# Designs tried in a protein design run: designed miniproteins, single chains, continued (5). Part 60

Each design is a single chain, and the fold is of that chain. pLDDT is the mean over its residues in the fold that is shown.

## One batch from the design tools (miniprotein)

Design m18069
Fold by ESMFold2-Fast:
Structure m18069 (fold): chain A 90 residues (1-90)
Amino acid sequence: SAFEEALALYEEALGLFKKSQEEEDPEKQIRLLEEALKKLDQLEQIISFDQPQPPPDVAEDAMRLFSREELEKLRKEIEEALQEAKEKLK
């Protein structure tokens, strides 16, 4: 379902972001952060196109995971981390 696909993309983006925070190599950090942003872009397209409906047994809290505020906050944190990693390559 569109909801399950959106949730998977959100979890993948979070996982990539967390992995980038544990990575010491700036070039590897950049790759992880760029992949996280791609996952967020795919998530935003799914939300905009399909307006995913959760299954009847899905917790209400799950619908809040990809609210505009949460997605914008996560994107900003990833973009700031990406800029910091790029600065380390100079």
Scores: mean pLDDT 75

Design m18070
Fold by ESMFold2-Fast:
Structure m18070 (fold): chain A 107 residues (1-107)
Amino acid sequence: SAGVEALEDLRKLAERIGEEAVRLAGQVSEEAKRETEELVKKALEHLEKAIEAAKKGNYKEALEHVDKAVEHMEKALDIASQADPLEADIMLGLFRMHAAITKLILS
């Protein structure tokens, strides 16, 4: 389905953005890197749950998991912004845009 495909694309984007967020957080401190890794992991776990919910036709549950993934990714990129605010803002904007499009497809 279009919704499942959009969620899988969003998960791939989150993985790529998450890797860069962790790299940037590592420039701040080891504690920042560990916190960012945990936040990215939680975002990816929520996107996996969103994909599972969408495959079962549970679109409301999928939407709730997308929202939680966005919250975790926002926190991860806030930490990354301490190293590079411009790159963090660009990545957050891209993630939010793709998440919004995915939510529209699921609605």
Scores: mean pLDDT 93

Design m18071
Fold by ESMFold2-Fast:
Structure m18071 (fold): chain A 96 residues (1-96)
Amino acid sequence: KPTPEQLEIDIEAGVVTVAAAVLLVTTRKEMKRKGYITPLEKEIIEEAERAIDLANEAVRYAKQGDLETARQKLNEAKVELDRAFELSREYEKKKA
């Protein structure tokens, strides 16, 4: 069984991954609908994919018992996710 600290990191990393995946799916559907990609949409995709990669690294380090590195990677994942959502809000404002 994972420790409570490992489980906390797994849950938070899962939340980041789901949020980033929803943003990726939504952005890719919009690109397919329009038939083209903007630089802003490309940046949203890159930041969301980076958030997923960092969340996966956090889970990996937590499984190894390196909780300090796992928390650092999780915080980095949250920063990338926040950036992706900021860019998504800017994109929505520009198309309105």
Scores: mean pLDDT 85

Design m18072
Fold by ESMFold2-Fast:
Structure m18072 (fold): chain A 91 residues (1-91)
Amino acid sequence: MEIGKKLSKSEYYALMGKILRGIAELVPTDPGVALTFLRAVHGIEKSTGDEEGAKKLDETIRRVEEAVARGDLAGAQRVLLETSREFEKKS
């Protein structure tokens, strides 16, 4: 089911930026839980029909998974904060 169509593009991207920042804060505490939330957020993004945002989150998930697999939690957090800032710039 499509959700978020009532939000402006600006409001939606601002919200996504905040959510991604929150997930970044979880990485040092529990990277597994952070990845679970990130995958859930990606599923929501895909359901909205925003192809650009969905592609960006796909890239972000891949980069975060690679960093976590290496034990680079600081790198994983940095990737999430970079993506958060890119969504905030579109707001």
Scores: mean pLDDT 79

Design m18073
Fold by ESMFold2-Fast:
Structure m18073 (fold): chain A 85 residues (1-85)
Amino acid sequence: HMEALREEMEAHAEEVEERAKAMAEKIKEELEPEEAVKKLEELVELLEEELRKAREMGAPEKLLEAIEEALRYTKELLEEAKKEA
């Protein structure tokens, strides 16, 4: 049922945010600044596409907020990486 699917998506919202933030942090910490910029730009594009798909799918607000937060955090790390590159 649709309600069960929404509940699963809401439960995954925190996991999505945590995994995306961890990936962004790992990219910035483990890669040289120029490579970190490239990989963080790719992650931003991926998160923007996922947010677009989630909105089209009618995903629960909690999942949309989680993706938006991950996107904001990734963009912040991208700006820091650009300053270091």
Scores: mean pLDDT 79

Design m18074
Fold by ESMFold2-Fast:
Structure m18074 (fold): chain A 68 residues (1-68)
Amino acid sequence: GAAYEAGYRGGYAAGTGSGGGAAGAWHLQNKSPEDGAAAGVGGARGAEDAGAVGGSITQMRNLGESGA
């Protein structure tokens, strides 16, 4: 469906092409300065922010699993 295509394209572009390096660097930097803090208090806030990304991944997984 549209959700799978949009999510897959977003994830695919981020993992490939010009977005791959930027996305990886951002994740590494976000993890590096707050890897310990995020596990505690920041975890709740991070979960909310990560939820937006996770939602896309969840849709991709469900539709991808059906197609795979």
Scores: mean pLDDT 42

Design m18075
Fold by ESMFold2-Fast:
Structure m18075 (fold): chain A 61 residues (1-61)
Amino acid sequence: MTPLQLELFDYAKNLLLQQGVSEDLAEKISQYVVNHYLVNSVEDMEKVINYSKDSLLKQFG
């Protein structure tokens, strides 16, 4: 991962954990988002997670 991708991964994982998602699912979803979505900032990551969380939980849960 690039340094930016690592930062965005950690941000997404922590955001999902704060929302009650399990650590395993938070890690899987965060990795998927970093690899497959066009995210270049913490703000973009927050928008993607908030919009897509329910769909991603269905995909990975």
Scores: mean pLDDT 80

Design m18076
Fold by ESMFold2-Fast:
Parts: structure tokens; sequence; C-alpha cells
Structure m18076 (fold): chain A 100 residues (1-100)
């Protein structure tokens, strides 16, 4: 089972993902996620990549679609973790790896 501290971090990230998905400005969506990731002690390189991906998504429809799909996938993974569905979480991780 997930530790209580890790659960709170995942809940915080899920909240930020839901907010980012409702944001019309992809650069702002990327900033919301990057700031939340840094707040919960996440990797600075990943946070910087999210900001850059948001900025790039603002420049083209294709990149905007890609960002949206990635955020949706991360949201589903966060939900699986919070529900304790380890099998679904692993399946979603493998699906993302196959896309890369």
Amino acid sequence: SMEEEERRKVERLLEALEEALKEDDPAKAGEILAETLLEIGGDESIAESLKKLGEEAGKSEEKREKLRKQLEAMREMAKALLEGDEERYQKLVEEMRAEA
C-alpha cells in the first residue's frame, strides 16, 4: 500500500492535472504542473520539461493535442495509484513507454 505522505503527493498532483486539463492556455497548464511538481519535491528537470512542453504546445495544434493526451494519461495513472489499482497503473506505464 502507498504511504500516507506519497498518497498526499499523488492527490496534489491529480488536483493539478485536473486544473491543467481545464486550462485553455497550454503554457499556463505546463506552469501549474511544474509548480505543483516542485512543491511536492518532484524532479526539477521534469518540471522544466513540462514548462517547455506547455510553451511548445502553444505554437501548434499537433503539440497541443500531444500535451493534452499526455496530461490525460498522467491523470489516469494518478487515479489508479490512489485507488490502489497497481495492475492498472503498471499497464498505463507500459502503454506510455510503448508510445515513446
Scores: mean pLDDT 78

Design m18077
Fold by ESMFold2-Fast:
Structure m18077 (fold): chain A 103 residues (1-103)
Amino acid sequence: MERVRTLEKEFEVGKYKVKITVTLVEGDRPRLLIRIEIYNEKGELVAEFGIEIDLSGKTPEEVLAEVEARVRDYLRAHLPDLSDEEIDKIIEMVREAVRELLA
């Protein structure tokens, strides 16, 4: 039976409200599930995506690097009005949540 731990964080970046849900699944096939939901000033969901990362054979540093790359690529492709500074803030909050669960 797999053990599951979940962490949720909400924060504001520019005109957007960002909700991050990070789930660590521990067991024979350990994996990290990251859900990101982005809402505009009107409270409408404008972007929603999930990332699954296989933790097998990876260091925490390698996991954080993969998370950063995948989140950055998605945000640049789908929310082109986000500045680099706003993208970096979102990535840092995701990285903090991931580090907290992997600690």
Scores: mean pLDDT 82

Design m18078
Fold by ESMFold2-Fast:
Structure m18078 (fold): chain A 92 residues (1-92)
Amino acid sequence: MEVIERGKEIAERSKKLYEESKKNAREAKKDPRLSAAATGYEQAARYSEEGYRLAELGAQTGDEKLVEEGEKYLRSAEQQLKLAKDLAEKIK
């Protein structure tokens, strides 16, 4: 897969994950029982923001290492989002 196209794909996925994580964090903060899930969503948002930044820069410069780092942050964000959703579901 071409480095520039891969970087653009990772950046777009990271941006969508960031918006979802921020929305879920705001909703979770309304219920004190969801405080752990809210923290997890905030962590997912931070990782996805960094993933977007690195992947976008990698796509602009053609730097494979930046795209790879962005992908690692995207994977960390996806894992945190899943854990936060699992926590939110278990207390209901």
Scores: mean pLDDT 86

Design m18079
Fold by ESMFold2-Fast:
Structure m18079 (fold): chain A 79 residues (1-79)
Amino acid sequence: SNLEKSIEFAREIGREMVDLFDSGRALADRLAAEHGLTPQQRDLVALIIASLRKKYGGSMTDEEIAAEALRELERLRSL
């Protein structure tokens, strides 16, 4: 029973991670079109957006999250 519950919990966590990624994807697709990002850069921006939304919740607008995600992408490009 405990093993079955652990498997179901792992499925729920995986689903939440996909939902978090997908939540960042629409904004990342828009930014990719606006800024000429590669598919790899778009996917990275989607993860950054998802991370920022998780960290700051409703305290940041999509415009503020977009600006911060682009700054983080430029920081990572310079590495």
Scores: mean pLDDT 77

Design m18080
Fold by ESMFold2-Fast:
Structure m18080 (fold): chain A 113 residues (1-113)
Amino acid sequence: SALERVREAARRIVEAARAGDLKGVIEAILEGIRILLRQDPLSLEALRVLIDGLREALAVATDPELKRVLERFLDLLEKALEAVEAGDEKTALLILIAALLAAIGELLDLELG
């Protein structure tokens, strides 16, 4: 169920990126991170699915601002993955919380100009 929800979020990131929909990309990233943070323990497979979705979205993105946002979140989630693989679950959770706040900040910047 949680893995299926993350797969859906990843698909929405790719679809929004293909459409040039910056807001849709950020909203789908935010949802993916929220699903990850609700899991106990943190799902390594779900984290990898979201990372793969960001990589696919980056490959199809043409707009520079979309690429900037996708690259930012890819970097954050890859760092979270490295922390989980190193056995540092606490650092991984803190990075995911930072990514959540970053996504909220990107949405606020978009709405405010």
Scores: mean pLDDT 88

Design m18081
Fold by ESMFold2-Fast:
Structure m18081 (fold): chain A 73 residues (1-73)
Amino acid sequence: MKLTVTFPKVTTDKDKETIKKINEQLHLLQQRLVEAVRQGAPESVIQELIDEINKLIKDNGLKYSGTISASRT
C-alpha cells in the first residue's frame, strides 16, 4: 500500500522569527499525524491531530492554501 499525507503550504504576513517558531510547532504535530496514519490509528485520532494543526494555524492568524489530507492506496 502507498501511504500519503498531504500538507498545504501555510501563508502568513508575519515576520520570519514568528514563522520559524510556528513551523517548529507545526512540524511536531505533522510528525505525530504522519506516524498515527502510518501505524493505522483510528480515524478519530487522525481527525483530532488534524484539528490540533488547524487550531495552531487559526490561533496564529495563518491560512492554509488548501486542506490537510491523508490517504491510503
Scores: mean pLDDT 68

Design m18082
Fold by ESMFold2-Fast:
Formats: C-alpha cells, structure tokens, sequence
Structure m18082 (fold): chain A 105 residues (1-105)
C-alpha cells in the first residue's frame, strides 16, 4: 500500500513537471465551456487527481490509471482533433501509462 502510493505520487509529480501539463492541472473554465457539465459529467484534471491521492480516495495503480483515462476522454470530448490541449492530454496519458508499466515490472 505505502509503496504503491509512493510510486503513484512519483508518477504524478513527473507528469505535473511537464510544460504541456500546466493547463491539465487546472479545472475546466465555465466561462469557456458554460455547458461543460452536460458534456463532461465527471470533470477530472491532474490537480484533482493529486488531491484524491492525498485524501486517500486513489490507493491503487488501477484507480490511478482509470482517472488518467477519464481525464484523456474528457479532453477528447471537449477539444477537436489536433487541438494543443487534446494532444497534451494524450501525451500526458501515454507517459503516465509507460511509468505505470515500469512500476509494475
């Protein structure tokens, strides 16, 4: 348990250190997307994932992976193909999965 949480925090810190991750660590702006709650009923960003790891709501690699996938799907729903934010969400997700695979090896 403690080792798993330590590895999740290390992965999350690595993802948050990416320059392209800065906008992925902020909540969806309702001024930009006033109808976002109808489109994205479960909004997730890297900062909310970090908070849930710290609170103990995320305790396993599977739960963490699922949250990263939900974040990616939310950005793919809100932003068109080729959008910088959608590309950033994909890149962060792909790195997150690679780091999780290393932690499980």
Amino acid sequence: MEEVLKQIREILDALLARPDAVPLAEPIDPAVFPNYKAIVPNPVDLASIRERVESGEIRTFEEFRRELELMLRNFETLYPEGSPLRLAARAVYDEGLALLEEALS
Scores: mean pLDDT 80

Design m18083
Fold by ESMFold2-Fast:
Structure m18083 (fold): chain A 60 residues (1-60)
Amino acid sequence: SYENIERVLEALHSHRGKNLTVSEISELTGLSQATVTKALRLLKRRGVVREVAPGVYALA
């Protein structure tokens, strides 16, 4: 959902310049790791985030 994507984006923007794991984003947003992974896959397809290492993400 848009709300879940917005929460993931907010967490990444609040921690600008840091690489965040799926687990860390899950903790920051209160969303399950599965929900976070689904949102990150969508954002990666849109070029908004990049996967810098397996399960580790940063703003593009």
Scores: mean pLDDT 85

Design m18084
Fold by ESMFold2-Fast:
Structure m18084 (fold): chain A 96 residues (1-96)
Amino acid sequence: SSELEKVVEELKKLYPEKSVHNIIENIKNSKNLLELLIALGVLKLYGAVNKDQELIDAATAAEKFAIDFFSGKTTELPDLSGLSGLLTELIYLSNQ
């Protein structure tokens, strides 16, 4: 529950920016890298429970991108398409 609340708060920072490009830019500008990494870890767990491989792959790619970017390594643009749909759903659920 508390980890899901952290995920909702970090993902809410990306709403209304629903595009993959805006998710990448928000990762680059994150002031709460640890909370972002925890949120991505919870999304991987959620994907594993729901057998959503696209979500697991997207969250894993986002985590690697964030770690590499903030470590000063050369990064490739990740495929984060699996995160955009879940972002909308989690924001909806957090407002019920």
Scores: mean pLDDT 63

Design m18085
Fold by ESMFold2-Fast:
Structure m18085 (fold): chain A 74 residues (1-74)
Amino acid sequence: MSEKQKILNETKKKLEEIVKEAEKKGVGEGAQIIADSAIGTLESLAGSDVSVEELREMAERLVQAVEDFVRSGG
């Protein structure tokens, strides 16, 4: 597995956990939409010439955006 693919898989797993918590709070649909957008962006970047470090930074920002959405109540 490439290092970029590992970051993508770890980020997908983390987003799935965040969406499950969002579902318990009644904002799962909104959280899933943001998570799906984040995954699409990261998959595009993982297929590009972007460095592993840049991919990790973007993954962290996108995860934070989903966490902030859930924390605000959707």
Scores: mean pLDDT 83

Design m18086
Fold by ESMFold2-Fast:
Structure m18086 (fold): chain A 105 residues (1-105)
Amino acid sequence: GPLEEVKELGKKAKEAAEKGDLEKVKEELEKLVEIAKSSDDPETIKAAVDALVEVAKIAFKKKNLEIAEASVEALERLQEAFPNDLYVGIALGIALIMLGVIKLE
């Protein structure tokens, strides 16, 4: 189901982020966001947000600006789809802080 697909896409995105594979990160995040946007399941949305935050954390540790930007863009798309979801909003805030720190280095 959507939850299992989001978890699998999240694993692939994290693996690609660890390798610095920007194109694969973008591909997996695009699929993950579309499933989350189409889901009425809060657990699926949460799993997508968790995966995006983990990708942002990997990008922050590796100082990979482009992957950090990709994770922020994906979280912004989820916030636009779910504007009243505080979990999405908080995750976007955290990712933006991490991106800002990379840009100052």
Scores: mean pLDDT 89

Design m18087
Fold by ESMFold2-Fast:
Structure m18087 (fold): chain A 59 residues (1-59)
Amino acid sequence: DKLKEERKKIEEELAKLNKKLQEVMSKNTGEQRDEATKPLREEIAEKRKRLAELVKELE
């Protein structure tokens, strides 16, 4: 099932992104941290939204 495979890939990607986000947060402060984490936070939010959609589709 295409949707189940997509869900697995998104879950794996989210785990990697969350780990990377923590690394970036630890190495940056102030405005640099906000700028460096913005694309990661946006990607995480988008993937979480897609995961929620897949869960609804899969029930």
Scores: mean pLDDT 79

Design m18088
Fold by ESMFold2-Fast:
Structure m18088 (fold): chain A 65 residues (1-65)
Amino acid sequence: ALEEIEDPEVREALKRFAEQALKVGIPKEVVDRAIDEVVRRQKEKPLTPEEARRLFAEIIGKELE
């Protein structure tokens, strides 16, 4: 999943966000879904690290509602 992201800055940002989410107790399945969705959208339109972070946070927030 993360290795499918061609931009190393976006990849490293998502890796860091995923590690932080897991550390604060967000379930792995929720984090994995958020990563998959960011990877999918990045393939449609290149994302900046900031856009990837915002999208990741939005998906996590929706999953936890």
Scores: mean pLDDT 78

Design m18089
Fold by ESMFold2-Fast:
Structure m18089 (fold): chain A 91 residues (1-91)
Amino acid sequence: SLLPLEEAMARYKKHLEEMIKELKKKGVPEEIIKELQEIIDESLEEILKFQKKAEELSKSMTDEQIYELLKPEAEEREKELKARLEEIKKK
């Protein structure tokens, strides 16, 4: 089902928008906020690419096979995103 992914993306986006609003209130430099926004936008685009890939694979594979195939790449992407966000927080 695509609905849980769409709902998760919407919650993620809302959480990040609230975080950016808080950072602006705290006087975090605009350049850092812009870099954070770009990383968020890139991450959302990657999730949409994974969704499209899963939809194509669903024509010939079961949901379980798709999850097993895509899980390692998705976990690596999540790890990369987390590392980039931690680097920004240190600035």
Scores: mean pLDDT 73

Design m18090
Fold by ESMFold2-Fast:
Structure m18090 (fold): chain A 87 residues (1-87)
Amino acid sequence: MEKTIEKIYEKVKEAFRNGAPRSTLIQLLGSLLMAANKLGDREQVEKDIREVARKLGFSEEIIEDILNLDEESQLKLARRIAELLGE
């Protein structure tokens, strides 16, 4: 899991460095927090993650990696994204 989180986080940092809108990264953060806490409709949250990740230029492989993270890994990734954004 640690390697998968690092791989995804490197893609998040790459998108941020390449000028991805802060709002899009915040959307990814929100969707990850919803998934980790089992909030909302699971199918809708999964679709939201897929849409936001595609907007960030992520490959389908990375998107599937995100969707296959356990709750603890989703929270860890979300915290790292929040720190990256200065929250």
Scores: mean pLDDT 83

Design m18091
Fold by ESMFold2-Fast:
Structure m18091 (fold): chain A 70 residues (1-70)
Amino acid sequence: SAAAEEVRRLLAEVEEMVARGAPAAEIGRRLAELSAALVRAVEAGQLSEEELRELVERAQAIQAEIAARE
């Protein structure tokens, strides 16, 4: 879905920022945008169960990587 693609785009941007060592403030802003997009998609019922599972797993992986880098 378009909503899933938007969330995937934002996830990819955060992944690239973390990989290149972008400033915490910049990563934080993009994470806020990602969170807002995901919440909006869920509230609008625009994600299938499978899409939601995939996107949540990917978001959790990013959070784990950020935590590991402190």
Scores: mean pLDDT 81

Design m18092
Fold by ESMFold2-Fast:
Structure m18092 (fold): chain A 87 residues (1-87)
Amino acid sequence: MSVEEIIEKYANELLEKGLLSEELAKYFIEKMLEIAKKYNLSPSEVERLMKWVKKEMEEMEKMATKEQIDSMVEMIEGLAKGRRELR
């Protein structure tokens, strides 16, 4: 699967579970694609990050707010940057 397909798959699963609104799912997909491109993330690295997001969202058991998505995106970008700097 491509990076785009992985991001869309996980975002759609969260949307189907009622953990993301349609608007926030589109916003999250856009932000994740920007991060993946900026930090040159592989499909396997993106899938690991998306699995983490899915787990965190499922543990909340409620629809995420924009502020929660923004915080999660910032954490993901920090993780992507940190991995690059450790090499």
Scores: mean pLDDT 79

Design m18093
Fold by ESMFold2-Fast:
Structure m18093 (fold): chain A 84 residues (1-84)
Amino acid sequence: MAEEERIAAEAERVRDELLAAPEPEQVARLRELLARARAGDLVALAQVRAIGEEMLKREAAGEVLSPEQRALLEEMRALIAAHV
């Protein structure tokens, strides 16, 4: 369980740090994480899942996403669906 707990805790930290960053930095970091997750990095996949879930929650609460953030969110959803 220690590795799963570490991956989950790291995903939450990365989520909070990334979503606190300016939009251009968020976009750049998300592109890097998506590339790593697509290459089979399960840690990056967990981080993408945590970020995507939080972005959807914030959008539902009324936060407006940029077109680039929206496109990345759609890519994240497609990647997560492929790993179900």
Scores: mean pLDDT 80

Design m18094
Fold by ESMFold2-Fast:
Structure m18094 (fold): chain A 91 residues (1-91)
Amino acid sequence: LEEAAREQAKKIRESLARLVKEFGVEETKAKVREAVADADPETAARLEELLGRIIEAIEAGDEKALEEATEELARLLAELAARAPANVSVP
């Protein structure tokens, strides 16, 4: 579901913008690395790259790079959602 993935990517972008403003680029990148540590290595690497690009674009004020990285994140999130477990447990 591409629309949901785009909305999630925008929320992630907004959260990263707040973290960069509060903690700076390097600390925000460290928090991202910690957050993706439980993912498989390939997924973690892709998330680190895309989230890092968003963080750098926010710091630089590069709106084109920010839009491109956010769109790539949305695509990755859509791929991960399609690969996610089909079973939704309601505990």
Scores: mean pLDDT 77

Design m18095
Fold by ESMFold2-Fast:
Structure m18095 (fold): chain A 69 residues (1-69)
Amino acid sequence: KDIFEYINEMDSDEKRVAVVLLGNVKNIEEVLKIGLSEAKKLTEHLKLSDKTIRRALEKLKEAAREILS
């Protein structure tokens, strides 16, 4: 199961966050290093709530852990 299958299970706003964050990493391992402050900066143009960004980041990191295990 690839990372995009996990992203496709997210709600529409979380998907937008996850796609932007994934586009800013060279590999899946780098996803685990993204902090909330960095995620907020990278997704500033989406104008989404901090709660949505945090939730999307948490789901994306969980997906990355499952792929790497």
Scores: mean pLDDT 86

Design m18096
Fold by ESMFold2-Fast:
Structure m18096 (fold): chain A 68 residues (1-68)
Amino acid sequence: LTATQKKILAVLAENLNTAGLTAAELAAKTNVSVATVSKALAALAEKGLIASSTSASGATLYSPAKPA
């Protein structure tokens, strides 16, 4: 995993009590650009390490993948 991917996973783990975080919120918390976060999220999703959902407002929320 890259340093950015590890930071994203750590932030998501710290926020397990929420419905998930948007790419913009992850960018703010990791101090990297939204574009960099979006690329890291795509790579993490390919690895099965995160899950995505859609909020009532239509925003995409990201969370750690749940064991199936």
Scores: mean pLDDT 77

Design m18097
Fold by ESMFold2-Fast:
Structure m18097 (fold): chain A 73 residues (1-73)
Amino acid sequence: SAVDQQVAALLARYRELIKAAAAASGEQAIALRKQAVDVTNEGFDLLADANDSARAQAFNQEIFRIQEEIEAA
């Protein structure tokens, strides 16, 4: 579905922003982390508008998985 494609794109963008933040320092790292938070808010707003609690739960779980994966690297 279009929603699934949008969620996948947001998760991919979140992953790249968190990876970039981990490689950066100072104000650049802070700005990238803020952009990553903005992406999560965009995804939650999208799924709230779609009234899709199951996808919202899956999106939240995948965000935490991405964070753990990058922290472990």
Scores: mean pLDDT 85

Design m18098
Fold by ESMFold2-Fast:
Structure m18098 (fold): chain A 61 residues (1-61)
Amino acid sequence: SEAVRRVAAREVRAVVPSLTDEQAVEIANMSLAGASDEEIFEFLKKNLGEEEAERFVKARG
């Protein structure tokens, strides 16, 4: 649902504030579709670099 996507995108952006709204929504959609933490990490690394991907992992765990 759109509401679930908005909440998930907000949570993602709270962890990685440098993400654009578009990137946060994409990560939220990946997570809701069952993407693994590794798949999300690779997406972040590819689009924002290793530093931002590491920040996501650290803030989440």
Scores: mean pLDDT 73

Design m18099
Fold by ESMFold2-Fast:
Structure m18099 (fold): chain A 80 residues (1-80)
Amino acid sequence: MTLADAEALLAKQLEEARKIAEEKGDESIVELAERMAEVLLLAFKKGEQNKALGEKILKTADLDKEEQIKILEEVLEELK
């Protein structure tokens, strides 16, 4: 998978998240999806191990959206 392939796939997932957010009236669904996409793309650019990052993201699934976004922002800062 190239960076362009990853960006195209994530853009499609973000579009689906926007549709769900519009139907539910909850824009934080888009915000969460955008943060996830930023983390995954930055990790891909840096050659990070996707499995370890995937595990960290999955561990946030039981948290509320605000806490998930906060953790994803912390991961983004670490990857910078």
Scores: mean pLDDT 69

Design m18100
Fold by ESMFold2-Fast:
Structure m18100 (fold): chain A 83 residues (1-83)
Amino acid sequence: VNLIGLPGSEIVKHFDPDGDGIFGPAVQEAVKDFQRSYGLKVDGILGPKTQAKVKDFQEVFGLPVDGILGPATLEALRKKFSK
């Protein structure tokens, strides 16, 4: 599926609209840990507010600041929160 025409937050919603089938449980738990660390609602769902914090995370870790959960960003989240 080609998603290049969608904004970052919409792409994230498209990848994980219900938080149930697009991301594995380990990724969803990493997202919840991320949300907890940033004082966001801990639901494991990537909404616009969580997307904005993902951009902050990407900037801190020197990743492309696009708010998209690509392989590099997911790997960084996994390493950060799985110890």
Scores: mean pLDDT 62

Design m18101
Fold by ESMFold2-Fast:
Structure m18101 (fold): chain A 76 residues (1-76)
Amino acid sequence: MDEEIAERLRAELLAQIDATPAGSTLTVRTGEPRTPALERAIAEAKAYAASRGVTLVVEDVELSPEEARALAEARL
């Protein structure tokens, strides 16, 4: 599950980076919890963006305590 979500996010980030012109900043927002798999996907996307001359900024969207708990329980 976590790796599947990370792989999907990575693919989406790489596609957006490919569509972004060099010298630009691409800001992406995510509500996904920062699992080790997601952190690896983000790091890989940032490295790819840098190779393309793009600055990738990933922002976390704040979830309510109830939403964060429900998401964590669903991942167990």
Scores: mean pLDDT 74

Design m18102
Fold by ESMFold2-Fast:
Structure m18102 (fold): chain A 64 residues (1-64)
Amino acid sequence: LTKEIIEQALSNVQNKAELVAKLKKLEPPLDLGSLNVLADIYEETRDIHYVAGLVFQALSEPPP
C-alpha cells in the first residue's frame, strides 16, 4: 500500500466509525489499539491526509 492508495480509500470518510471500518479492511491489518488512536486523531483534527500519513507509517513499521 502507498500513501496515495490509503488517501484514496479514506477520501469519503465522514466520521470516526467509517474510518475505523475502512482501516479494519486494510492489508496488513492494524491492531485494535492503533485503529482507536488513529480514529481519535481524525475526530480531533478532521484531517484525513494527516491520518492517511500516520496509517502509512504504521503499516511500514516492523512489529515491536
Scores: mean pLDDT 73

Design m18103
Fold by ESMFold2-Fast:
Parts: sequence; structure tokens; C-alpha cells
Structure m18103 (fold): chain A 81 residues (1-81)
Amino acid sequence: SAAERESKILEFIQENLDDPDLSLEKIADAIGVSKTTVSEVINAIAEHFKLIDDVQDGRVPAKTRIEALKEFFKNPSKLIA
């Protein structure tokens, strides 16, 4: 299911928070989905939690979006303060 794929993608990111080379391709290969699917999940989460302004306009690089999610998982409380 879409929810199961989303959970696996997010879990992989959480398990690899200290990997500076974490990329859409690496996540896609690990989970067994397309890079497009990973990008869509990351964009949906970033938009839902307001982690990045205008994430859907395509101007934000994949590395920047992944880093925003990594920081969210490391320090979720900083987004409330």
C-alpha cells in the first residue's frame, strides 16, 4: 500500500540520519520503489509538516528536501519553538 511504502521510506531515512550521501536513488534502491515515488513521499511530508516553503514548485533540490526531513527526525521540537 501507499502508506506502507511511505512508512518504509521514512524509517530508512530515520535509520540513516548521519549518512551525508543519502539520496533519492539510495532510498529507492533500499526500499524497492522508483525515485519518483521517494520524491513524492518526501514532498508530501515536507508540505504536511511545513518543513520547506514551496516544496512542490520543483525549485528545491532533492538533497535539501532530504536534509530537511533528517533534521525534522533529529529535532522535531525545534519546529514547535
Scores: mean pLDDT 74

